# Ledger of designs, part 41: designed miniproteins, single chains, continued (2)

Each design is a single chain, and the fold is of that chain. pLDDT is the mean over its residues in the fold that is shown.

## One batch from the design tools (miniprotein)

Design m5490
Fold by ESMFold2-Fast:
Structure m5490 (fold): chain A 63 residues (1-63)
Amino acid sequence: MVGDLARALGPQPRTSPDELALRPGDVVLVTEVVDDEWWRVRSLATGEEGLVHKSGLEVIGRA
């Protein structure tokens, strides 16, 4: 949910400009829940923002 910290479970390929590419173990902040499948997240390492499929993420806490 919005405000959650999440970790990438595996590689996330970027298939469109709106998506954020992630490597396993990357930590992101959930900034928006777009729908049941897609979250807008911000990378804590780079500050880049984009869409990630929620099935590739594990929630690890709140920011």
Scores: mean pLDDT 77

Design m5492
Fold by ESMFold2-Fast:
Structure m5492 (fold): chain A 95 residues (1-95)
Amino acid sequence: PDLEAIAAELKARIDANPNDSIAYTQLAVTLFAMGKYEEAIRYAQKAIDINPNNSSAYAALAMAHRGMGEEEKADEALKQALSIDPRSQASLAAE
């Protein structure tokens, strides 16, 4: 997939609906896939700020922190994801 095109589409979606926690989570995952870990952390955190019950946003945050070598922060984010939804596929993928 064209990750730059996906990121641009998600940014346009956020501009149209700035409270779309799922769009922020998807943008964070896309930025992580692009190696843009600091940006991925920012957008994952924004998704959590909008919806603190978004388990996938915590999983995205965990992946981004792990990409940065921040293992303690990654583990804490993963624990939060699992506390919200112990059966989250995104939480399992972040292992």
Scores: mean pLDDT 81

Design m5493
Fold by ESMFold2-Fast:
Structure m5493 (fold): chain A 80 residues (1-80)
Amino acid sequence: MEAEELLERAEELLRKAEETGDRELAEEALRLAKEALKLAKDKELILRAIGLILRAIGLLLDLELEEKKKKEELLEKLLS
């Protein structure tokens, strides 16, 4: 089933993103999970897609916070 294939791919990409901190992999996982949600007709598939979306958003927020911290450190060095 198309939705299940997208969810499987999203899970694998998200797992790799969590292991490596790769923002692009997390963004791709989120994209695939959103597409799976559009195609999902079964409650179980919908719940899996929502779970992956929330997990990917959480990781992206953590990565964005770390990027902001690095930008603040760079600005302090530039102003010094």
Scores: mean pLDDT 81

Design m5494
Fold by ESMFold2-Fast:
Formats: sequence, C-alpha cells, structure tokens
Structure m5494 (fold): chain A 93 residues (1-93)
Amino acid sequence: SMELIRAEAPGAVEALKELLEEAVAAARAGDRHKAALLLTAAGILASVVINSGDEKAIREAAEALERAAREFEALGDTESAEFFRKLAEEARK
C-alpha cells in the first residue's frame, strides 16, 4: 500500500540511518556477519523509502546512502559502496 508506505517513511529514514551507522561500525570492527545482516536490513528499508513518494524522506535517505557508500569505499568494501551508491542514484531520480 502506497498510503501506508508514505505514512511510515520518516520512521524508515531514521531506522535506515541507524542501521547504516551500525553496519559501518560493525565492518570497522571486523564483524562481517553483523555487517552483512545490517546491510541487508538497510537495503530493505532504503527500498521502502525510495518507493514511499515522500520527497523529503527520499532525499534524506539518498544523503545517508551516499555517506555509507563513502565509508565502505574507505574500508575497501567496493561491492557494498557500489550497492549503496546505486540506491542513492535511484532515490534522486
């Protein structure tokens, strides 16, 4: 339901930001299992926000995804960096 997705978009953005920060922290700590789990959850929430139609939430999600992409690139995780960069680009369309 687009109506339900739109109503929850601000909460999904905050959860996405928290998950991305935790994923970066887990990756820095070398906890690959925790990082992978958090990355999966972040990807799902990012998709929810992008499909919400809430322009402000989509913009904030794109900014958070771009920050996460830079952090993963700095850690040498080019695959995760590319994944989040693509999601951020899709959000800005």
Scores: mean pLDDT 79

Design m5495
Fold by ESMFold2-Fast:
Parts: C-alpha cells; sequence; structure tokens
Structure m5495 (fold): chain A 65 residues (1-65)
C-alpha cells in the first residue's frame, strides 16, 4: 500500500513538472502571438496559468473592438 502511494506521488510530481513546462511554453507562445497579431503585451511576471488566462482575456477584448 505505502509503495503504491509513493509511486502515485512520484507520478504526480513528474506529471506536474511536465504540465508546468508545457504551460510555460504555451504561455510564451501566446504572449508572442498576441504581441505580433494584436500588439498586446502581457505581464511576464505572472504565473503560466495566469498568463494563459490573461491571454484569453486579451484576445476576447481585441475581438470586441
Amino acid sequence: DKEIEEGQKKSLEILNKKNEETNKKKADELIEELKKEYGIELDKSLSPVELVGEAGRAKAEASLE
């Protein structure tokens, strides 16, 4: 039981690291896309999750105008 729990924890840690790297890469790509296409600059000091949210909001705002 404890060995299975340790394996699960390890798998989650690896998955979280991969997700963080993927989200960071996606956030950087979205930042560059918004800057190139819409001239919108995002705050790079935000976390990758917040950057993705801010990018979505910026795209929606640009679409309304």
Scores: mean pLDDT 70

Design m5496
Fold by ESMFold2-Fast:
Structure m5496 (fold): chain A 64 residues (1-64)
Amino acid sequence: MPSAEEVRAEILEEARRLGLSPEQLAELEAVFAHLERVRAAHPQITPEQVLAALRQHLLALKAA
């Protein structure tokens, strides 16, 4: 399973490829931190589910 650091690195690389602004990158980091807190409180949530949620947020930022 990818570590939290590996998940974060993958999403940041995709965000850089999409040309997101520093403000959008900061928002994405905040969302990641929030999802990791939720996962810590709910052990049934997998790292793969966190990655999927981050991908959805990344696509929303790109569409805006």
Scores: mean pLDDT 73

Design m5497
Fold by ESMFold2-Fast:
Structure m5497 (fold): chain A 92 residues (1-92)
Amino acid sequence: SKKEEAQRYLDKGNEALKAGNYEEAVSYYRKALELDPNNAQALVNLAIAYLKLGKFDEAIEYARQAARIALDNKNWPLLAEAVRIVKEAREK
């Protein structure tokens, strides 16, 4: 299914992010989001990867998208993480 394929890309992105391969992580998270555009965890992790690459405007954009979804779903820990990313990117 599309969701199972999206999860595989999310997992590959997470492995790349953990390894410090930030451009590779961005590529995998973007593929995951093409298949599942409202995956707030993928949006947060994409924002973290952009933050690590010094792409602060992109980090803010995707963190804000994640914050909206997290708020709608009352996912307070994910909302807090998205807000943290926006703050860090703006302090550059």
Scores: mean pLDDT 91

Design m5498
Fold by ESMFold2-Fast:
Structure m5498 (fold): chain A 62 residues (1-62)
Amino acid sequence: MLVEEGERLVARGEEALAAGRYREAAELYREAARKYEEAGDLHSAIGARLRAIGAEIDAELA
């Protein structure tokens, strides 16, 4: 449920990253982190937050 929603958001973030839409990717990864936190999946939440930070850096450099 919430974990599956997080996984879907991560996948959409990866698609946005591949398309060069770094800002949108960062937003999707932040949403994924929130879903994982709501599910109590701390490990996946941390992973999603790190992905969001990476996408934010890419957006600033683009």
Scores: mean pLDDT 82

Design m5499
Fold by ESMFold2-Fast:
Structure m5499 (fold): chain A 120 residues (1-120)
Amino acid sequence: SEEEILQEMAKLVIETADKILEVIKELLPEMAEEVEEMRREVEKELEKILNDKSLSAIEKAKKISELFLEFMVKVDELVREYVEKTGDREVGEKALKKINEIVDKTEEKLSKLLEELQKN
């Protein structure tokens, strides 16, 4: 069903945010609190999107994808700011590489879920 696809999209976004937070905790622990707060806001906004009766399934899917993109942009900006402040380019580049690998897999899965939603 459309609702099941939307729930899978939301779950995928949260699981991805959790994986990103684990990378941050390992490599950039000073950023962990801020990224954890961002993850909580993503979960809250996903619940609002899923429960918004004024939105179509396609509109909900678009907002879930936009929320994920916004989260990723903010994480990238935080890592870059950390590198500029500390000069620790090696750890920043390692973190971004691991995060980008996680994101690429999630974007592929989100695209497949969106395609399934659009076929109904």
Scores: mean pLDDT 88

Design m5500
Fold by ESMFold2-Fast:
Structure m5500 (fold): chain A 88 residues (1-88)
Amino acid sequence: SEQEKIERALLELEALESFLDMVEWLATKKNAPKSTVARILNNLLRNLKRIEEENPENKEIQERIKELRERLKKLGEKVGIPLSTIYK
């Protein structure tokens, strides 16, 4: 069902958000290598792009993806990884 598809997408976004919380901790408190953080951020961005493309007309999903992209951008700035490098 369409509702079931939306619920799965929202749960996946919650999982990605929780994972990003862990990555922020690893990057800022554990001083994880920039190369490791860059790889993880790139994988997160790729997953966000997939969810966005699978749910183009769902405003809630689109807004949550926008919020998560801003978090990725801010984390990239903290670690010294520019958004343009992650987005490509």
Scores: mean pLDDT 82

Design m5501
Fold by ESMFold2-Fast:
Structure m5501 (fold): chain A 75 residues (1-75)
Amino acid sequence: DAALERAAILAAQLAGRPARSYEEGIAALKEVHAEGVSDADIAAALTAAAQMAGLSGEEARRVGEEVARDAGVAP
């Protein structure tokens, strides 16, 4: 899913981590979460990333929730 990949990559980049793939994006989000970044801050970055990827409404929410789930973060 191209939308999931773009959202994960952009969220990682907003968190200050380089990412080029979905796997790298998820790994970066797991790392910042383990370093003490709050679930709320990661969820905010995911919302911003989905919007930057051109998603809105239900699609942005669905994509954000899926990425958060894979990263072990509450959406």
Scores: mean pLDDT 78

Design m5502
Fold by ESMFold2-Fast:
Structure m5502 (fold): chain A 63 residues (1-63)
Amino acid sequence: LPEAIRRATALSQAIADSGLPEEEQIALNRVIAGLSDEELAELEELLRTRGAEALVARLRSRL
């Protein structure tokens, strides 16, 4: 798989596992869909080092 698709899938899964309302999950997944390969790599590293709460906070800052 292309690296960007793998990263986007991992980020989307972390959002699904977060227990957020469906409407918010949809909004955050739209943010992910618009990200560059570099941005996806940065968020994957954030998820790995700081966890799902940090990822959600970063994505919310882009809404």
Scores: mean pLDDT 83

Design m5503
Fold by ESMFold2-Fast:
Structure m5503 (fold): chain A 99 residues (1-99)
Amino acid sequence: SMERVQEEVDRAVLELAETTAPSLVEMAKKDPQRARVVLGLVAGWVEYAAKLAIERGDKETLERLKKQIDALIESANLLGDEETAKRLQEMKEKIEKAL
């Protein structure tokens, strides 16, 4: 079933974001070059998961993503990535409006 495949992908994306985001602040301090690459990937995963959760009214997933977004914003600010920090802040605001 395509729906079952999509549910597994959605879960994997959320789990990857939750696993990676907490360590990214530390990575930004120790290895800024690697952290920039990882931040870009994780921000993309979070944006994808958030859009999908908003469309579905999945408040549980939105609450989980909101917690990870704060760590990503902190990491972006530590790296001087103002564009990614702004995008994540805008996504956080969309999540808060959907909750």
Scores: mean pLDDT 80

Design m5504
Fold by ESMFold2-Fast:
Structure m5504 (fold): chain A 83 residues (1-83)
Amino acid sequence: KPEAYYYLSSDDLEDVVKGIELLAEAMRSGKGLSLEEGVAIYKENEATIDKALSKDPEKLREAASRLTAAMIEGIGNELDKEL
């Protein structure tokens, strides 16, 4: 299991935020996780992330923005590999 999965399985807000940062970095760099794997991990843990971050809606918004940016960068990297 990726390290991010461990953090995303926590009920602690700080652990969930750390998990999101690790997931975003892995997706952006393309090391350790493919873009599809990263998206699947996010979707699998979406309810847990939402529950933890609902205590701070601004952190939930920031997390969603960070993951979206990482996905866009990851797509660009994968397109470069296919060309």
Scores: mean pLDDT 68

Design m5505
Fold by ESMFold2-Fast:
Structure m5505 (fold): chain A 60 residues (1-60)
Amino acid sequence: LPTPEQIEELAKRLGVSPETALKLATEVALLHLRGYSREEIAEKLGISVEDVDLILEVLR
């Protein structure tokens, strides 16, 4: 599960609300755990591959 600090970092770096950052972080983490590629996650969530990489980096 993402920490509050990780959600705040993502909200600032993506330029979105903390609520949106939490939703994106959760969806990216679940899809990544299920074996989806960066490109597949980006397509499913309607975001860029760079945004997926950023989210995965912050969640490490």
Scores: mean pLDDT 83

Design m5506
Fold by ESMFold2-Fast:
Structure m5506 (fold): chain A 61 residues (1-61)
Amino acid sequence: MIDFVVDSMSTLPPEQRSKAAETVARLLGASDEEVKKAGEAAYKGDFDTVKKILEKAAKKK
């Protein structure tokens, strides 16, 4: 599931990727700090970090 979300983000421009990562992290119940970190990682193209943050958020809830 999360692999599909991250793959979808990779097709977007950096600004849209950052926004998408933040939105998904919030929907999964991530903290504000985690949401910001996911957005920054997505903007940089660090999808491994994005995936790790989203997986941790999803496992919590």
Scores: mean pLDDT 76

Design m5507
Fold by ESMFold2-Fast:
Structure m5507 (fold): chain A 87 residues (1-87)
Amino acid sequence: STLEEIAATPEEEIARGIERSTEAAIAAAEALAAQGRREEAIELLRRAIEELREAARLLREAGKELGARAAEEGVRRLEEKLAEIEA
């Protein structure tokens, strides 16, 4: 299962993966917004926030504290970008 795969992965690798994913989502949303595709940017960020919230929950259950922290920080950054684009 995905949870079993998460449990087998080093915390630092998970955290780096989440950080990269968060940066990619921000870059994609900024690119969409710059093209006037604001609604698509908002939808992308909302989906990414939901996925990272679920990831934080699963990582916490697996005892992957660094990964959970990275996911929580990712949510915060994505929520800030969402607020910026919605303004």
Scores: mean pLDDT 86

Design m5508
Fold by ESMFold2-Fast:
Structure m5508 (fold): chain A 107 residues (1-107)
Amino acid sequence: GPSEEQKKKAEELNEKGKKLFSEGKYEEAKKLFEEAIKVDPNYAEAWNNLGIVLMALGKYEEAKEYFEKAIELDPNYALAYYGLGRVLDLLGKTEEAKEYYKKAEEL
C-alpha cells in the first residue's frame, strides 16, 4: 500500500484539486484528482471527487464508475452514495437513484 508520505502527497493534490474545482477549473481539477489516485489508489475521497468533476463535465457514465469505486474502497462513504444517486438521476434512472439516497441517509 502507499507510504505515509505518499498518502500526504495524495491529500495535498486532492486539496489543490478541490480549490480548482471551486474556481470552475474542471479539467485542471480532474488532472490533480487523477494524480492523487495514482499516488494513493485507496484514497476514496479522490475517487469521489473525480466522479463529481466528471459529472460537471457531462461524463455521467464515467462519473458513475468512479462513485462506485469510492464506495468499494469505503462502504460507509455517504457522499459517494449521494454522488451515485445524482448521476443516476442525470441518466434518467430516478427509481434506482432513490435507493442510493436512502443508503446515504442510513449511514
Scores: mean pLDDT 91

Design m5509
Fold by ESMFold2-Fast:
Structure m5509 (fold): chain A 96 residues (1-96)
Amino acid sequence: SLADSIIATLDRLPEMSTLDAVEAIGIVEIALAVMKVALRNNPDDKELAQEALETARKVIPALERAATHPDPQVAEGARSALAGARDLIELAEKAL
């Protein structure tokens, strides 16, 4: 699942170089943003809304861990992605 892929990526952040970690968190932010756009464009798609809600809820604990990363750019990116995941939950709940 998308959630499992995001969690696997986030759990590997401590093993990555700073450059790779910044790129990885950027990809996670893009993935969540794409899902928000898809949900906004398909407000009557209850299956999409349910998948978005499940994905966002599953990734939050991993993003909270990533937000404690010692590199400021990685931690800031993780906080941005965490805000994106919370926005996705609110949008999905309104669609359901």
Scores: mean pLDDT 86

Design m5510
Fold by ESMFold2-Fast:
Structure m5510 (fold): chain A 57 residues (1-57)
Amino acid sequence: SPELDKEIEQLLKEAEKILTPEEVARFKAWVDEQRAAGRKEAAIRLLKGWIETLKKQ
């Protein structure tokens, strides 16, 4: 799933524009856990939701 990995990296770059370095580090750690568990699609869905929530706030 190179395309899923690419989407995750793009979402993390979008998060970096909105979040503090500490918040970005927490999201990266969480994403790495989801990748290790084979849950890349779930990670993408949740990252999109979190970014939308942060933009709304």
Scores: mean pLDDT 78

Design m5511
Fold by ESMFold2-Fast:
Structure m5511 (fold): chain A 100 residues (1-100)
Amino acid sequence: MLSVEELKERAEKAIEALKDPNPLTRQAAAFEVINIARQLMKRGEYELAKEYLEKAIEATPENDPYRPFLYRTLADVYEKLGKKEEAEKYRQKAIELWKK
């Protein structure tokens, strides 16, 4: 539904919101980034989806409870790119963070 340009603009705003001290703001931002990444993947924009997810993870506080969801989505992007070793690495990171 949204254009790639609209998805890029929304991703940039959501990534900035991941730095917010309010955990509810960060939760909404994390799921917005995941939704944008999924929309980009549906359009075959795998490298762009990877770029925004990596930026989102970098912006997110280390102990944020929504960080595992970002890693899970990043693993799915790496799988689509044919990078199975990176996909498994990030899938394991998501699982490890979810056990804590």
Scores: mean pLDDT 84

Design m5512
Fold by ESMFold2-Fast:
Structure m5512 (fold): chain A 70 residues (1-70)
Amino acid sequence: SLEEVRKRIRELANEFHELSRTGDEEVKKLIAEGFELVGQGMLSTDLEEAKRLLKEVEELLKKIKELLEK
């Protein structure tokens, strides 16, 4: 449901908050992009659009974690 997708987006937003504590400026820029996608997903009224935005948030979070491993 749309509510379940929005709940998952909020959970991923909490992961961005934790990652923001790393102090890396490149990671901080990507986290800012992540919060923009979170905002779009929370305002979406279309389930398929919200699912697409959730997937984009998940892929961005994965990219940030990969950068932190380098």
Scores: mean pLDDT 79

Design m5513
Fold by ESMFold2-Fast:
Order: C-alpha cells, then structure tokens, then sequence
Structure m5513 (fold): chain A 82 residues (1-82)
C-alpha cells in the first residue's frame, strides 16, 4: 500500500538520522548498522517503483543517494582509523 511505502521511507529517514548521530559520537559500527538498515528499506520501496507517486519516488531516490554517500564517508573514516 502507499501508506506502507510512506512509512518505510519515514523509517529509513529516522535510521539515517540515528546513523548520523552515532557517526558524530564515533560509534562507527552503530552508524554502519543504521545506514545499512535505511538502505534496505529504501531498496524495498524502490523495488515497488510502479506503486510510488512521483514525489515518493524522488524522495526515495534522494534518500538512497544520501545513505550511500554516508556509507562511503564511513568506509573512509574506518580505513583511516587503522
């Protein structure tokens, strides 16, 4: 349903924000888990592209880009901490 897809996008946004908070606290493993969960939810939403409104589709695409960017930054941070 559209309401279920909207809920998944909002939950993914919360997970992204929780991941950003964990990252600022240098809890990189927690940040990674939050970002990966957010990405999983966004991918589930995007798999149902034909059921999405134009607005929700664009929101999900932007959220995926932002979460993938955060995961990339996290990978760099984890690498330089060795």
Amino acid sequence: SMEELKKKVEEAKKLKEEGEKAFKEKKYEEAEEKYKKALELVDEVLAKEEELSKELLEEAKKLKFLVETQLGILDIKKAVMK
Scores: mean pLDDT 85

Design m5514
Fold by ESMFold2-Fast:
Structure m5514 (fold): chain A 63 residues (1-63)
Amino acid sequence: MDLAKKTRATTEAAELLREGVSPDEIFEYLVKKFNISEEEKEDLRKLVEQVAFNLASIEAARR
């Protein structure tokens, strides 16, 4: 997956997670928005899961 797409997808995923959108809904939204290919879908799914995990971890680490 392109670095620029990864960066934008990360930002969008973080925003949507803060709005209470589920990871599955975020994944489907980003697939359509960024025209993600079948091979890129695995990277995107892992990215969304990692963003959700990292947000929780970063919040804990800031304390």
Scores: mean pLDDT 77

Design m5515
Fold by ESMFold2-Fast:
Structure m5515 (fold): chain A 67 residues (1-67)
Amino acid sequence: LAERLRRLAAEAPELSEEELEELREREEELRRRAEELRARGDLEGIRRLLEEAVREAVELLERAARE
């Protein structure tokens, strides 16, 4: 979900300003793709899009996450 990307950006204070901007851009891309898939009735495409977004968000979080 796009909201999860926003929360990850907020919870990763070690992210640079450029990295936070990239997360916001990905949120907007996800929203646009989800709307297109929903208009087509492609529920499987939406699920795959969300899974990919979560995977990428986890990778970014692992890079930025510090104790």
Scores: mean pLDDT 69

Design m5516
Fold by ESMFold2-Fast:
Structure m5516 (fold): chain A 118 residues (1-118)
Amino acid sequence: SLREVIERLAKEMEAFIDAVKNNKPLDEIEKELLRVFQAIADLADLHPTPEATRAYREVAQLLSEILKAIKNKDYKGFYEALKKFVEVLINHPVLTPEEQEYLRKLFEPILKKAEELA
């Protein structure tokens, strides 16, 4: 269900941030980020519209920026890219206003963890 995909996405995102915060090996960080990417792909597949496809592409570009920042140990760039990533994701066209608010609430503590790294 959409709710299950959203909850899995939040859980995978938190695991990804924790891997970065604990300075895990890059291959483990990339593996966690791929789980996040898969959850986003699953979200897009629930309502395949042109708007959803565009949001998915924007998210994919931001994931590249996030990885680049991590590789360069640029934690300020990491936080800024992650913040944009979350904003694009929350505004995903398949989400109702209620689902958008639920996602904002789930991501607030995750973004705060990333901000602590900056």
Scores: mean pLDDT 75

Design m5517
Fold by ESMFold2-Fast:
Structure m5517 (fold): chain A 63 residues (1-63)
Amino acid sequence: SEELEKLKARSDIVGHAERALRAAKTDPAEAERHIAEMREVGKKYPEVQEEADALIAEVRAAL
């Protein structure tokens, strides 16, 4: 169950990152919303926090 929760959290983070990157130049507010959601997932699941932080940095670089 813990491994499945981690996989789901990682999938959620990646999904938010993809949507944020698509929105970065046309809707920065939407991109920031996805960044906030990635940060919340990382806080709830510390095991994926480093991955979340890396993807957040990538999105911010695209903004």
Scores: mean pLDDT 84

Design m5518
Fold by ESMFold2-Fast:
Parts: sequence; C-alpha cells; structure tokens
Structure m5518 (fold): chain A 55 residues (1-55)
Amino acid sequence: SREEELRRLAREMVEAELAGDVERFRALWQEAQARGIPERELLRAYAEERAKVER
C-alpha cells in the first residue's frame, strides 16, 4: 500500500542518514518524489521513524 511504501522509504532514509550515506538518502528522496509522495507526508513519516531511533 502507499502507507507501507511511505513507511519503508522513511525508514530507509533514516538508516541512510545514520550511516552518513548522503547519496542513498538523496536517491530515496528522489524515489519518493517520482512516486508522487507529497513532501509533507514524507517529512511526517521520516520524523516518526527518526523519533524511534532517538532518545
């Protein structure tokens, strides 16, 4: 589903950020844009996944 895809992309983006993999992060962001995912929804999902790995 779109929500499952959104959560997958957000989770992978967080993983790329933690690994310092800027190219992978950029590629995932571009994939989300190509899939027509609104930036606000991507940022929300990213923030939710980011919160799970922070204190």
Scores: mean pLDDT 82

Design m5519
Fold by ESMFold2-Fast:
Structure m5519 (fold): chain A 90 residues (1-90)
Amino acid sequence: MKEADELTEKGLLLFAEGKLELAIEYFKKALSIDPDNARAWRNLGRTYYAMGKTEEAIEYLEKAVELAEKINGEDHPAVKRYKAELEEVK
């Protein structure tokens, strides 16, 4: 949904400003509207990693990979990117 994408973009802006907890709130709002938004799950995972919450980061990045594989297919560039980010945090 358009609203979920707008919330995800706002979360990314807040992440860039170092407002990590507020960024998480916006990504969670996006996911409440579109729970299949792999990009929002990926951004949530990366934000938790930036906060030092590695276990939660892994869980959210795994969810992003799962959804991207289901929606875009296993060979999609987004899936490869999310898998690489997941291996980076492990």
Scores: mean pLDDT 84

Design m5520
Fold by ESMFold2-Fast:
Structure m5520 (fold): chain A 55 residues (1-55)
Amino acid sequence: SRARVEELMRRAGISLESARTLVEGMPRDVAVALLVREGGLSREEAELIVDYVER
């Protein structure tokens, strides 16, 4: 799912570094909600990004 996560990050205009900063600094549900609002992603798509960077 790496290629899928990279596609989603490009579509949302979010860098890998930015996504890691969000996940490191806040609870999972808050990070997911921000990615949905800021990135225009679905909850499932935002969860894929969070899961990838948390691994």
Scores: mean pLDDT 78

Design m5521
Fold by ESMFold2-Fast:
Structure m5521 (fold): chain A 55 residues (1-55)
Amino acid sequence: APEAASALTPEQRALVLKAGKAILDKDEETVKKYIEQLRELGFTEAAENLEKLYK
């Protein structure tokens, strides 16, 4: 599997999915909260990708 155990967890995937749904709902405040949480968990690349998708 291409997944690195230290980089990505099911919980981090759930946060990305929730952020994506917030982007579809155009809920900027919720998107920012999930991006911040991903950065705090060290998933910086996912947070940056979500920011670019919303922007």
Scores: mean pLDDT 72

Design m5522
Fold by ESMFold2-Fast:
Structure m5522 (fold): chain A 57 residues (1-57)
Amino acid sequence: DAEAARRRAALATAVSLLLEGASEDDVIATLQRRYGLSEAEARRIVAEARAIIAASQ
């Protein structure tokens, strides 16, 4: 559940950064630094964040 909470926080961070105009690569790097995610995990979260934003636009 600590891992699930971290993933949820990472997703919220990704959504916020993308809405602020950050590039996908910058968001991936931020998720790796702040949450200790692998590149693959960060890319999955960014893809999920982009899908959430697309559904809202």
Scores: mean pLDDT 83

Design m5523
Fold by ESMFold2-Fast:
Structure m5523 (fold): chain A 96 residues (1-96)
Amino acid sequence: DPELEELLELYKELYRITESDPEIREHLVNGYELMKKHPSITNLPSLEELREILRRLLLGALRYFKREGDEEKARKVEELARRAGVPEEEIREALK
């Protein structure tokens, strides 16, 4: 499935961007595990559920790097969020 493969590659890129940031990686992993346990998320996430999980993880990482003042990583996550189809309004709010 080309759409699933693209989503997984976006997730892997986010994971690589955060490789040197164990605090945010732990937060991203914990967030994903918590979302898997939500009543609206099944044990086998649909493509739409995977998109929503990635969207939330991208926005969380963007807020983190903005707070830390890591402008390079914030920009990389911002670009990745745009590629993932995150609305510009949500990206702008995460950067405030």
Scores: mean pLDDT 73

Design m5524
Fold by ESMFold2-Fast:
Parts: structure tokens; sequence; C-alpha cells
Structure m5524 (fold): chain A 98 residues (1-98)
């Protein structure tokens, strides 16, 4: 799926920006966008039967959540990052049930 490949590349670009981000709020915005795109990429990959693309989307979602957790220092940003990690873990359940 060309659309899935495009989404995966877009997520990778967001993760590179996230790795260099020093502002917690901006980092969470980047991580939230990366997770949203990863959820869409996973959905499309599963619909297409592309297991490799589905696993890559899941890996990127988990990486986004972990990077958000790493940069978060304030209570509010830590709680949001935990929320992103829980969403990413939820994607594993969806993959297993398919």
Amino acid sequence: MEEVERLIEEIRELLERLKEETDEERALELAEEALRLAEEALRLALEAGDREAALEALRLALEAAMLALKISKKRETILRAIGLALRAIGLIVQLELE
C-alpha cells in the first residue's frame, strides 16, 4: 500500500523531530500526531493484509510513546505521555485479535 508507506515515512520524520525536541508540550504534540498516523497506518495495513507494515506501524507508535515519556518532566505532560503509551499498547491487542 503506497498510502501506508507514505504514512510510515511521515511518522519517521515526526519521530526524528521528536528526538531533538526540548519543549515538553511540543514533544507531546509531535508524539500525539505520530501515534495518530501510526493508528491510521496500522488500520490500513491490517485491511490490506500487510503484516510487515502493521508491525512497523505498531513499532513506531510504541517509539513515539516512549520518546514522549522520556522528555516529560511535569506531572501533566507525564500523564499525557502515559496515555499515549496505553493507546500504543491497545494497538497490540487489536493486532492480536485480527
Scores: mean pLDDT 81

Design m5525
Fold by ESMFold2-Fast:
Structure m5525 (fold): chain A 100 residues (1-100)
Amino acid sequence: NPEELEKKLRELEERIRELLEKNKQLLIDAMMEANDPLSREEIEKILNELLENGSLENLRDLVYLVLATAERVQDPELQEIADELARLMKEIARLRVELK
């Protein structure tokens, strides 16, 4: 049922958005540790712009940025968030294949 698959896709995208917004402060702090040239204000602006756009491409780019940051800073809390985001992105990719 394509309508059910599209609904699940929207629900997964919303879960990714909620996780990123809920953990925004942790992400900013971790990105500050990982990136010497960027200010806190610049990092916050990038995160807000990617979240506000609402496209799957921007959410994917933000997830990959979080995954890269988690690997660099070695924070267990951030790693747990990154693992959950990776799992959600994998599920989105699976559902998108089924829609074709």
Scores: mean pLDDT 76

